# Designed miniproteins, single chains, continued (2), part 112

Each design is a single chain, and the fold is of that chain. pLDDT is the mean over its residues in the fold that is shown.

## One batch from the design tools (miniprotein)

Design m7722
Fold by ESMFold2-Fast:
Structure m7722 (fold): chain A 60 residues (1-60)
Amino acid sequence: MRGLYRATAPVPQLSPEELGFRPGDLLEVLEELPGGYVLARSLTTGRTGRVPESYLERVE
């Protein structure tokens, strides 16, 4: 799942390890994690954190 993805739903940051985002935000997926999560970096904020992969749509 490495690559560029777009957020499809709003998610608030609920913990320091999670990444919050809004619909349409672009995220670079760095690694797949267990349990349907990915480690991603927000291109909007530059922050890195865990994201449920079900909220992401691949942009190429």
Scores: mean pLDDT 75

Design m7723
Fold by ESMFold2-Fast:
Structure m7723 (fold): chain A 62 residues (1-62)
Amino acid sequence: MVGDVYQAVKDYEALLPTELSLKKGEKVEVLKVVNDNWLYVKSLETGKEGYVPASVLEKIEK
């Protein structure tokens, strides 16, 4: 969970200033698990941080 790399399965547009907008395929690192529906993440492409719905992310398996 925390420290795992995820990618966006679809485009997400932030609804609040504390949320992070993502493009499909954008990779993020999980910084905090807020609850079952929300993660606090850092974009590996832009370096920006914010909250995103867990439903728009999938874990990158190694």
Scores: mean pLDDT 80

Design m7724
Fold by ESMFold2-Fast:
Structure m7724 (fold): chain A 139 residues (1-139)
Amino acid sequence: ADGSDVNARDENGNTPLHRAALAGDLARVEALLAAGADVNAQDIYGWTPLHLAAAAGHLEIVELLLRAGADVNPAPIASAPAEVQAQKGTDIYGFTPLHLAALAGHDEIVELLLRAGADADAKDIYGRTPLDMRGEKVK
């Protein structure tokens, strides 16, 4: 085979699209999506490229991923490794892209995700919604 696997996973389940979204490399995200990258690929934590772009504050990449069909409300990964679910996963399991954007204080991304249909009532492991994580005085 010619090595054209755009969905190759590292040890944490990250695809090239996860890494490009986290890095803020818009041109690479566009090229990977054009090459058939799975926009909804999940890492070992159930995080998608949209989670990483939202956490990192890359508004234009969040917009591009949503236009490419990214699930704004990705389901938790039921097949995550047992140690991730039992120990490491308990602290991050149930986080949506909206939780990460709100926690990081990325106001424009929070508003964009809500307009795209993000579930404002989605609960993390502590029963907190994304809006419960927003700091006061965002203006």
Scores: mean pLDDT 73

Design m7725
Fold by ESMFold2-Fast:
Structure m7725 (fold): chain A 71 residues (1-71)
Amino acid sequence: MSEAEQRYFDTLDKDGDGYISREEFFEYLRSVFPSLTDEEIEELFKEMDKDGDGKISKEEFLEFLKKFLLP
């Protein structure tokens, strides 16, 4: 993981609990992919949030970044 990705994850994980909220995920994707709509970001969030609890684990987020940014 790049230093920028790790730093941004630390910024998104405001509570320090190792999870990213829906709002934090949307903010990140809007910053990295400004061409994505809120609906498209929501579809991506749903694919990662398997349990439907409204949060993404650090591991799931890192795998997403590898798959999406570094295919």
Scores: mean pLDDT 69

Design m7726
Fold by ESMFold2-Fast:
Structure m7726 (fold): chain A 77 residues (1-77)
Amino acid sequence: MEELKKKLEKEIEEVKKLLEKAKEYKKNGEEEKLKEELSKLIGFEVDESTTIDDIIAGLEKQLEALEKAKENLEKLL
């Protein structure tokens, strides 16, 4: 249980960092740079139609799912 919680906390932290980075790239107009970085990550699909807003929305949805998983785990403790 504790190890799973730590793993979830680490994943939440990584997604939060990536989300902050995505928002910074949007602010700076560096959309292509963000897409290039994400294309190197396993399990993230980026194509010509994917916008920076789509990427941010995807990351926010993933963060919500991870935080919900952590919340559910904490309710079992």
Scores: mean pLDDT 73

Design m7727
Fold by ESMFold2-Fast:
Structure m7727 (fold): chain A 62 residues (1-62)
Amino acid sequence: MVKEFVALEDYTAKTPDELSFKKGEKLLVPEEDLDNPEWLRATSTATGKTGWVPASYIVPVE
């Protein structure tokens, strides 16, 4: 399953493995990745791109 998150602030990727996103962007995170408190692997619903995001920049939408 995937969990829906929303970005709290803009983030610019530093490496190709990281995801850039804008404040208010919706991101999907696989539930198997939710055990990491610092970094989550997310997919942007706006761009369809997948990458690592800092967990502190996003919050779950539930």
Scores: mean pLDDT 77

Design m7728
Fold by ESMFold2-Fast:
Structure m7728 (fold): chain A 156 residues (1-156)
Amino acid sequence: MSLEEQEKLLRELDRLLEEEGVKFPLINDPSKYVHLKGPFSFIRLYLENPEEGLATLDKLYEAEKDPKVRAEILSYRGILLALQGRFEEALETVEEGIKLNPDNPLPYVARGIIYYLQGDKEKALEELEKAIEIAKKNKDENALKIAKAVKKLVES
């Protein structure tokens, strides 16, 4: 995937998230991320320098103690690896996030995006349905909207 195709994909995801009325920020500290408009805005900031993005996520992961927030950081790390074509490392990273918090829907959304980027639409939809079920069970309206927006992108 070219940088232009990656930017186009992330802009379409941001548009679908706005249509679903996803409230930002998903990170409970607005003071650290005042410039990021949405979950994919972090990934988009580091598209030209993904190694700096990975090193930033690794520092955030080491500083964070909440296993829920750590599983979300691993979800962003996995997507950023997959955009580089590092699909094996991306899946391993997201699987660590699932093991850390199996009731977090965001690692399953990230795994669905990774399979979509591999061209495996069937596995992408299976993982996005799991994310939707977990989000409904947990009454996580934001994660439910994210999983539906990503699912709509995979179906298009």
Scores: mean pLDDT 88

Design m7729
Fold by ESMFold2-Fast:
Structure m7729 (fold): chain A 71 residues (1-71)
Amino acid sequence: SSTLSAEQLATLEAHFKTYDKDGDGVITAAELKTVLGDSYTDEEIQKWISLADKDGDGKIDWAEFVAYRTV
């Protein structure tokens, strides 16, 4: 098990909240496109989601976000 420091966890939470525009606790492709869409294509955003999305639902929850960032 990997233990994140309180500072690392707070930083990841701040980043997650930046992408989670509607505050529902998940990041969607639409929310990522809103934040990154001037720098990334829809295909690149979908690839990023597929790398982080362990459930295969097309959304990134907090657990998937933390797991992806701690690899």
Scores: mean pLDDT 69

Design m7730
Fold by ESMFold2-Fast:
Structure m7730 (fold): chain A 117 residues (1-117)
Amino acid sequence: DVNAKDANGRTPLHVAARAGDLERVRELLAQGADVNAQDDFGLTPLHLAAQAGHLEVVRLLLEEYGADVNAQDIMGFTPLHLAAGAGHQEVVKLLVEEYGADVNAKDIFGRTPADLQ
């Protein structure tokens, strides 16, 4: 089962996206992996790829598989919050300029992605 969860609620797609393993991400999605699967913290594969700065994985998830660009984890963090907080400016630019990420999205503390830069 490509959607089997580990002890943290993570699917193989979460692990591949965090690692930047573009070919494994493609393989898992072709086998029916849930692109919007949430782990025990509400993190999606897109959150993990964006936080790690894996630009091509971020592009693949959004362009070909329709990942939710504004998905929120349990803290209200979007992929844009995590990319901004990690200083991944190319990912920030991609999310905002090409995929319309909500620059005004607020976490549970009322912080926007810009507040984390």
Scores: mean pLDDT 92

Design m7731
Fold by ESMFold2-Fast:
Structure m7731 (fold): chain A 103 residues (1-103)
Amino acid sequence: MDLGSEKLLELIQKVLDKLGENSTLVLVIRDEDSKTAKIAVFRKVNGKVELVDSKMLEGSEEEIEKEIKKIVEKYGADLVIIGESLEEIIKQLEEELKKLEAE
């Protein structure tokens, strides 16, 4: 759990603001070294970003993949970002935000 969590929340808010009301964002941070994954589900509700669900998974790559698919389907995710580090997630969110700002 590293420096940059405030930057991450700011980017989540901006991305969800561009996607619109009731949009859902799923973030997955995989740690291959510890065989873990952190999943967070964010939704825009009444103009506010809410953390709807949060999980930490441990296990094989296949087991983690199955759980990610289950969460994406359960919450009807509009955008899914998967990375191996907080920095990678931040970069992917910045790229998606640039795409959304161009439209």
Scores: mean pLDDT 80

Design m7732
Fold by ESMFold2-Fast:
Formats: C-alpha cells, structure tokens, sequence
Structure m7732 (fold): chain A 160 residues (1-160)
C-alpha cells in the first residue's frame, strides 16, 4: 500500500500525536526529526522514548538534548547502541526516522545506514514506520536514485 503523506508542520504534528500516543517510539536522531520529537515530549504523548546513539558528535549532542527534554517532561527515555538495534526495534511500538528524499509514489531514499537498517528491521517485524522529511526534499520522481526504502515498507510520511 502507498504510505499516507501528511504535509505541513501542524498537520504532521497532529498526525504524529494521534499515531504515537501511549507508544514506545524508537527514534533515529536527526535535525529533521528534532522539532517533531520535541513537540511529542512537551505534549507528553509517548509511553517511552528510545533514542539510537550516534558516533557523530553533533547527533550525539542532539541525542543527549532530546534525552534531557524527555526526562524534564517525565517521559521515560533509553539511549541504545546501534549494536542493540534489533532488540530496540523488537521493543518499539513504532519507529520514527529521517529520510533524504521521497517521491510522490511514496518511494524513499536515505544515505543513513542506521535509518536503512532500522527500516529493514521494523518492516521485517511489522513495526509501524513513520518517515520524516522537509518540504524541499519532496520530489516528483527519484529519477536514477536507488530506491532503498520502498513505499510498501512505510506507513506514514510526515512533511515538515
């Protein structure tokens, strides 16, 4: 089935709030997902936040900032090493991650190996997938770009 594509920040936040309420959510940290995760934490809609650790220093600081914000809002948080990703996905009720591009047919591209492996493991387990995109990354077609996350693997695309 093609994913539901929700456009505009307010509509994306309300769609995420409805879908992720009372859930344990695995997040791949990125600047693209940060505004949405901050919103969900302030609204106290998550049962638990699960954050993937990053070896990248900027993403590691983002992960620590989101973890502190979860604690300040009384949302249980866990930071998980990428080696434990398979067990983190098995304990999640949904996955939230960034993508680099989405075509109008709902096919997705990511350059992030962590995002790609997270998508593969979630799809193989039937764990709901929510992809996050900026409006400028929504394209008519991927052209010659290798589709590495098929439209059928993703439940929702949120365009901020």
Amino acid sequence: MAPEIVRGEEAAFEAARRRLRGKRVLVVPSPKVEPLVEYLLRERVLEKLILLASPDPELAELTRRLARLAEENGVPVEIVDPSDLADAVARADAVLFPVDRVARDGNLVTTSALTLETARLAAARGVPIIAVLLEEDLVDSLGDLPVNIPASAVDTVLVL
Scores: mean pLDDT 95

Design m7733
Fold by ESMFold2-Fast:
Structure m7733 (fold): chain A 109 residues (1-109)
Amino acid sequence: DANGETPLHKAARNGDADEVEKLLAEGADVNAKDKNGRTPLHLAAENGNVLVVGVLLKRPDLDVNAKDKNGRTPLHLAKESKSPDKERVIAALLKNGADENAKDNEGKT
């Protein structure tokens, strides 16, 4: 779309785990970047969408440490999430290789 978002980005933001699984089965790129450099995992993590995060983390080609245009990883966005489920997202990301020492463009972890 106009923001460079794929259907997978939208499903990840909306927390629709079933749609995420369907789109990945149809060949959607798990690491697709929108105009801000954000992957579906960035959007799922920011919104505390634990089930979507779980589905994405099962993909062997997933870049769990993908950086957006500001150098931010999905873990950075999870930490800033207002979701009551953010701690479960953080735990899932760390268990699956998220770099807790990754710095954004401002030098923040």
Scores: mean pLDDT 87

Design m7734
Fold by ESMFold2-Fast:
Structure m7734 (fold): chain A 83 residues (1-83)
Amino acid sequence: MKKLTPLEVKILETLGKAGPGQALSAAQIARELGQSQSTVRRHLRRLEKEGLVESRRDARGRTLYSITEKGLEALRKQYEEEK
């Protein structure tokens, strides 16, 4: 697994606070982290490719993201690893 960037850790923390199965839009995550939606979407796509988040589309075509169990485990390891 590729090492998480500091922003990717913050994205996973934000989704983790919402809980597994709870979904947030890129706009909501961007607002909480003070980042642009395009930056957050780029990192979310990467996290989804790595299986750390999952996406679903609502009836209006809006994409929502939630953390996976693998994402929670990666976040936990990030706090336990010393360099």
Scores: mean pLDDT 77

Design m7735
Fold by ESMFold2-Fast:
Order: structure tokens, then C-alpha cells, then sequence
Structure m7735 (fold): chain A 113 residues (1-113)
């Protein structure tokens, strides 16, 4: 329910010392909430983005091996070569986690090794 989702967002914000509005702003999702929801991103996926301003949903999908989410994000125009603060691309994270099908999909989408 919406109330349960709001309660979870409040709990995450409280752990970070942020209001729910500040959490949404920090994630840059205020104008993209509908896109995140349409792509099936969960609260843990959104939470993972807080730790790095360059850590994209495509990095999370690649790390977790979510092949369906990788396809949706690439179709939505996600940067296949986006780098984290550590210089890691979605391809690096998929390879590190051993997700061979995701590695193949990212390479087909133009990922640079």
C-alpha cells in the first residue's frame, strides 16, 4: 500500500538524518519518481544510490544480475558506460558478480570493456 511505502521511506530517511523530501532530492528522483516506479526499482535499489552520486540504477541491476531490469533501463536510455566514483561501470559490476548473461547484454548495448 502507499502508506506502507511512505512508512519505509520515512524509516530510511530517519536512519540517514534526512526528511523524506531531502532523501528524494538527494537521489535526484523528485522529477523521475514515475520512471523509477515504471522500471520496477525497489526501495533497496533506490537506497543503494545514496552512497554514490554516480551509482546509477543500471549499476544496481548489473550487480544483482537482474537481466529484465537491465533491458528496461537500457531501453529507457541509461548510460551503459556510466562510472562510479571508483571508476566502475555496470559491465565491471556484472563481471565481478559473475552475471554472464548481463555481461553479454551490456557488451551488445555498446559497453566498453
Amino acid sequence: SLAAEVARLRAVAAELGLSPEQLAAALGLEGRFDLADALGLTLPDVFALIESPRFTPLHVAALTGDLALVRRLLAAGADVNAKTDLGLTPLHLAALAGHDEVVALLLAAGAVP
Scores: mean pLDDT 64

Design m7736
Fold by ESMFold2-Fast:
Structure m7736 (fold): chain A 61 residues (1-61)
Amino acid sequence: GSVDDLSPREREVLRLLIRGLSQAEIAEELGLSPATVSRHVRRIMEKLGVKNRTEAVAAAV
């Protein structure tokens, strides 16, 4: 998969991860629960074909 496979919300979450925000900080910024952010991060990793958050950020930059 590629960044183009991400939903608008998943791209928003990924953009904040690239800025170095934690999942808790992303939850606060977007008005989401930490559990919702965690689900979005997992789906981003699955769609990008990466194993962890650091690889997801690297794939997007």
Scores: mean pLDDT 81

Design m7737
Fold by ESMFold2-Fast:
Structure m7737 (fold): chain A 67 residues (1-67)
Amino acid sequence: SAADKALGERVRAARERFGLTQRQFAALAGVSQSTISAVERGTIKPSAENRKKIEAAIAALEAAAAL
């Protein structure tokens, strides 16, 4: 879906800004690397719990970038 594609693009943009691999971003979010890979490809709709964790990780990186 468009929303899942948008989430994937936000994940990629946030982690690339900090030079993070998918594995490193997954560790930060507390989600599996395979889930992050699938989210970035837009091939899955993550669970509400995983979406919340991913959104929190993006917000943490964006907050750090503002410092």
Scores: mean pLDDT 84

Design m7738
Fold by ESMFold2-Fast:
Structure m7738 (fold): chain A 71 residues (1-71)
Amino acid sequence: DAEKKETHEKLLRLIGEILRLIGEILDLEKELEKAKKEGDEEKAKELEKKIEELEERRKKLLEEMKALPDV
């Protein structure tokens, strides 16, 4: 059952990457709130762009995970 093991390992890797991205997005959102409160418009724009890029990456990983066969 090497195929199921490979699929399981890939699924765990994707889940790990998704969780890491969610954590990174959460941290950036907290920094964004602070930047907005401080009136740092340039920093806020940079943080929003980074959050958007990470959200797009997360969506791609979720799609890849959904494309995996049942494990």
Scores: mean pLDDT 81

Design m7739
Fold by ESMFold2-Fast:
Structure m7739 (fold): chain A 117 residues (1-117)
Amino acid sequence: PRDAYAGLSELEKELLEAARNGDLEKVKELLKKGADVNAADSFGTTPLHLAAKAGHLEVVKLLLENGADVNAADIFGTTPLHLAELAGHEEVVELLLKNGADRNAKLLRPDLVEAAL
């Protein structure tokens, strides 16, 4: 596996993993320790992208309450809303839209997003 976390602090790496795994208490602990809620890996993937893709509603809510950029775009132009819609996580989609997610955000590489389904 490639080290996608190159250049991130250990707190930021743990935050991305906790968001991916839906570990609500770990996300809360790491944010209290000063982890950047908008930390991005080498692909521009943020904790909000990972939580939205996995359908972790409570983690998505906590990240947004702590100032996560609802419209964060990775290197392909993929937003958390795109990932939640593609994965069919309807409650996460609704929560992101209520927090200002742009439904009309354009993907830079829609071919790669479809291949990830």
Scores: mean pLDDT 81

Design m7740
Fold by ESMFold2-Fast:
Structure m7740 (fold): chain A 92 residues (1-92)
Amino acid sequence: SVEELNRKLLEAAAAGDLDEVRLLLLNGADVNAQDAQGRTAFDLAVLLGNEAMIRALELAGAVPKANLPAPVTDLDKAAQAGDVDEAKRLIA
């Protein structure tokens, strides 16, 4: 199902598995699918500083979230500030 592909896409993005991300997108995963926290594969790639994945997702049509809510957690603050090291620390 598309929902299963979308879940696997988010898991692969969080793991930094670029080959799996590309395969899932080719199989019809929604590049803009969101997790329970509203994060996309693009958001996860940015949080992790994975430039190759960011570029692959941009080429697949990923769009930054148009409306960013005010940061409510340390992870959200790190993400909005582009602080990849802090984001990695908080998701560990």
Scores: mean pLDDT 71

Design m7741
Fold by ESMFold2-Fast:
Structure m7741 (fold): chain A 60 residues (1-60)
Amino acid sequence: GPIIVEALQDYEAKTPEELSFRKGDLLEVLARPDRHWWHVRSLKTGKEGYVPAFKVRVVS
């Protein structure tokens, strides 16, 4: 099934490839190319981008 993560804090994207989110947002993990950056899709907006892995927690 899908891997869902919850945002632990707000994040402001620093590049167009990154995804901004707010604390408590739910994100679906699409890929984990390395330990530090995960490619996710926001369940709130449907937008995709990279997020820092240390700012999210697996909830599913």
Scores: mean pLDDT 87

Design m7742
Fold by ESMFold2-Fast:
Structure m7742 (fold): chain A 154 residues (1-154)
Amino acid sequence: SVNEKIVEEAVDFVLEDSSNIVFIIGGQGALQAGEAIVDELKKRGVTEPYKRVIVIPGTEKAVKAAIALNSLDKDYDDPVEVAKAILEKYLPGVKKALIIVTGSVVLDSPQGPEILKTVIDALKKAEVEVKVILEPEAAPLKPLFEGFDVTVLS
């Protein structure tokens, strides 16, 4: 089941400013959270909410779904290259971003830490103001977000 607090926090963040973007990193839990947030934004009259709530694959298993959801022009086998393509597409003009990390997928995936580093490095380079929400299972990733505003859900 999707964590209701994640949906509420992400919806509120998107509604604060039309340039705000949400990046959700993980596997199946990230896909489910993204869908729940998009559906709630549609109910609140947000146009094109799928451009505001972006799923980044935290594992190779999520790559095909992330390519389809983000309408990427190339076939990718590497989740790090998918993350780079997503950031190139959605990050221009963004001043504030919310990062949500769901479950333990990033910790359990061999490429998970590199995917996360790719996202963090791109956000720092773009000088984006970042808020981070970690599900309890993702709490061990908190040190990688040094210098960011981080909330760990209980």
Scores: mean pLDDT 85

Design m7743
Fold by ESMFold2-Fast:
Structure m7743 (fold): chain A 78 residues (1-78)
Amino acid sequence: LAQQIAAIIKAARQALNLTQAQLAAAAGLSQATVSAIESGSAPISLSTLAKILAAINAQDAAAAKALAAQINAIVDAA
C-alpha cells in the first residue's frame, strides 16, 4: 500500500516536471524526506500526504484531484 502510494506521488511529480527538491520546497519538506517516501523506504503519515497533496494542488489542481482519486482507489482495493 505505502509503496503504491509512493509510486503514484512520484508519477504525479514527474507529470508536473518537478524535481524532488522542488516538490519538497513546495510541501515544506526536505528533499531527503521526499526521496525516502518515493523510494518506499519510509511510511507516509497523513500529515505528510496532506502537505504533498496541497503542494501539487498549488501547481495543478487537476493533477492533485487525479492523485487523490488514485490513492482512494488503492485504499478501496485494500
Scores: mean pLDDT 74

Design m7744
Fold by ESMFold2-Fast:
Structure m7744 (fold): chain A 153 residues (1-153)
Amino acid sequence: SVDEATQEAMKRDVDKAMKDPSLWPDMVTRAQLSGATGAITAAKQIYKGTKEQVGKLRDEALASKSIQERAQYLEKALQLADTGVEALRTLLESAERNRKALVEGGILSPEEAEEIDKGIEEVRKLLEEMEEQRKQLQAEYDKAQAEADAQAA
């Protein structure tokens, strides 16, 4: 179906962006243009991909032989987490605006609006979780960077 093709294309866009940070702005823009349901779907996929990749970078940091190497992996993880938080925030705002426009235009039934509202609330909880994990990652990075700077002095 057209919806399945759109979801598969969006999943491929997220997967590509996870490997190449330069692709994130265009991927987020396409997701914003996909409507409320598409933006919610993209946000959930971004959350999952970002969480998995940040976890891998954290594992590499823990396996690092030097504090300098550890700080470098934590910096990459933090940069990815920051990008993920901003993308989720942008898509959440887009979904809320689209939902409001469709309701005010009389296009959505109350039941359809309730389903979108549930999706928006789910994304809001994922954003809160990612922001908390980012704060923990920032503290880990700051500590590792301070130790690396002390060794360089």
Scores: mean pLDDT 85

Design m7745
Fold by ESMFold2-Fast:
Structure m7745 (fold): chain A 80 residues (1-80)
Amino acid sequence: KVEELFKELDKDGDGVITYEELKEYVKKRLEEKGFNLSDEQIDEITERLLKEADKDGDGVIDFEEFKELVEKYPELFNPE
């Protein structure tokens, strides 16, 4: 499940999730949950998620970092 989600966000298939890929997903999920947020608010949320997941400081999220992020924020990443 988490592996499938990671693959969907990793559009380039390079094994990492970029800020742009994460932002697109966050926006989609929040819209699906009925939140009407501005692009600026989506950027703020996305930046916080990236900072929490990016343990290596390389500006991308690998699979292990993403798995931890999903466990920390299941309401955002729940594929219901």
Scores: mean pLDDT 75

Design m7746
Fold by ESMFold2-Fast:
Structure m7746 (fold): chain A 108 residues (1-108)
Amino acid sequence: MADPAARDEYGRTPLHRAAEAGDLEAVRAALAAGADVNARDKYGRTPLHLAAEAGHLEVVRLLLEAGADVNARDDYGRTPLLLALEMGHHEVAALLLEAGADPNAQPT
């Protein structure tokens, strides 16, 4: 198993890459290995930001169950909800809202 704290040139952990790829088994493995669910990459993005932008509904669900900050803001002030809405991932947006996402959280 890869080191859960290892970071690439963009500051991404294995959990970031698994979340972006929609790889449920890799997400579960990283979390089981003690990965920080709220780890921030070079751009301030968490795994939840990447999963929401990519539309990976079940990965979003797993990250929220693991304690992901639903209202985390990247370096541009974007939340996972904003990224899901911008990309047209309505089911992901609905799940984030049910999990307590602020619908008025906008970058300014």
Scores: mean pLDDT 83

Design m7747
Fold by ESMFold2-Fast:
Structure m7747 (fold): chain A 87 residues (1-87)
Amino acid sequence: KAKEAFKKGKYEEAIKLYEEEIAKDPNNAEAYYLLGEAYLELGKYEEAIEYYEKAIKLGYKEAYLNLAEAYEKLGDKKKAEEYWKKY
């Protein structure tokens, strides 16, 4: 349901549903990653970065590219380049 809300562009609804998933399983790295994606789509780049970093700490390394994109959109080109090199 959360991924369906995201695909339909209902990012605030997707955030609420992913927060419910995290409440049930606080170690769900993919749910943190998808929260980051939803915040990125809403233009909330600082929040997206926080959730991508949490996902990476929990083992979701695919979030490195998404971190680079969020830093680029935030205007931090040096950090964006650093994370692109990790991919």
Scores: mean pLDDT 83

Design m7748
Fold by ESMFold2-Fast:
Structure m7748 (fold): chain A 60 residues (1-60)
Amino acid sequence: GPRLAVAVKDVATDHPYFLSFKKGDTLEILAERSDGTVLAQNLETGKTGWVGKGNLKIIA
């Protein structure tokens, strides 16, 4: 099944590569890098971008 996470804080960015999200948003993890960044889709907004793994709680 999909690898899911919940955002643990609000992040707002205008950078084209990084994902904005609100605390409690559900994200699907699409890819993970060894440096602790993940490519994720915010399931609430439909947007995709890079996010630091420390902003996420893995739930599935």
Scores: mean pLDDT 85

Design m7749
Fold by ESMFold2-Fast:
Structure m7749 (fold): chain A 82 residues (1-82)
Amino acid sequence: ERVEKIKKEAEEYIKNKTDENLFNAEVLAGVLYVIAGVEYTEAQRSLRQGKLEEAERHLQRAEYYDKVADEILKKINEVKKK
């Protein structure tokens, strides 16, 4: 799954704790927010078409991607506290 791969890459960047690697992890969190935004848009499209189950699946994916991105940013902020 693409999100799990992104999560793993972000965690590896955070582990090294350099400014460059923390920036790379922050970029990956940004990518996840963009993917979540696309899924929210698809959920709205599915709702307008009466495809409730499809809309729910898109919404669940969007919420999961947002959650993973938030967790990455939280870990970055914890490291930045030194």
Scores: mean pLDDT 83

Design m7750
Fold by ESMFold2-Fast:
Structure m7750 (fold): chain A 75 residues (1-75)
Amino acid sequence: SEELKEELFEAARKGDVEKVEELLKEHPELVNATDEEGRTALNYAGSVEDVETQLKLLEVLLKYGADLELANNAK
């Protein structure tokens, strides 16, 4: 759903690793979902300033099949 997609993006943006993993475990189809600008959860995770948290987010997202090329094509 759009609501779950938005919740995933917000959790990724905030660096909430546990919430991102919980959402992807229940809804693995959301891992490459895009917003109106073509941004994925991976794009939002890349904005997290804490390096350790960002790396944990990237590890979880890649584990669930995050597409790096899709993230790079965001406008």
Scores: mean pLDDT 82

Design m7751
Fold by ESMFold2-Fast:
Structure m7751 (fold): chain A 61 residues (1-61)
Amino acid sequence: GKVAVALVDFEDPTGTHLSFKKGDTLEILEDLGDDFWVARSLTTGEEGIIPKEYVEIVGEG
């Protein structure tokens, strides 16, 4: 799958999105449209929704 790196720290206190830290590696699992992906953190193993603008695609995993 596609691999992305977090550009910033992101924390959602509501728990509706996946939280991550700058430099975390994420595997993209599903495209939800213009603004969001479903991703898995390769750092924590957690899955959830991430904003596309906070991460950069770096390759294929």
Scores: mean pLDDT 80

Design m7752
Fold by ESMFold2-Fast:
Structure m7752 (fold): chain A 62 residues (1-62)
Amino acid sequence: MPRLAVALHDVKASRPDVLSFKKGDRLLVLGISEKGLLEAENLATGERGLVHQSDIEFIGEV
């Protein structure tokens, strides 16, 4: 099921498939895409991309 998460710190994308976000941004985690990477949507920007689990904290289910 999709889960809500919050960004723990600012991240600048180093690759076009990686999601950029700011500390405190709300993310909708859609699933697992690659080894240790999650697919997510940044609810503040509407952008989608890959996120490291260590950069976020899960806060709820949707």
Scores: mean pLDDT 77

Design m7753
Fold by ESMFold2-Fast:
Formats: structure tokens, C-alpha cells, sequence
Structure m7753 (fold): chain A 59 residues (1-59)
């Protein structure tokens, strides 16, 4: 359901922010890619997802 996807998104976002604050860029990138896949399932346009993925690769 959308509610379950939203809860998963919030949890992944918390984990990604924690990794970023701790300087664990590798874990941040993995979690951010999982977030993008979840956002795609939630209906975010592919063009938006691809732009965000490019930003991650630039880190």
C-alpha cells in the first residue's frame, strides 16, 4: 500500500541522513539508490529519478 511505501521511505531517509552525518558516503549512496527505487514505485517520473541518480553519482 502507499502508506507502507511512505513508512519505508521515511525509515530509509532517516538511515541515509544518519550515514551522511557520520561520513559514510558508501552507505549513503546505497540507501539513496534504494530510496530512488521506492520513489519510482510510488509514481515519481523516471526523468526525476534519473536526475537524482546523476546527482548521487557526482558525490
Amino acid sequence: SMEELEQQLEELQRQALRALLEGDLATFKRLANEILELMKQMGVPEEVIERKRANLEAL
Scores: mean pLDDT 86

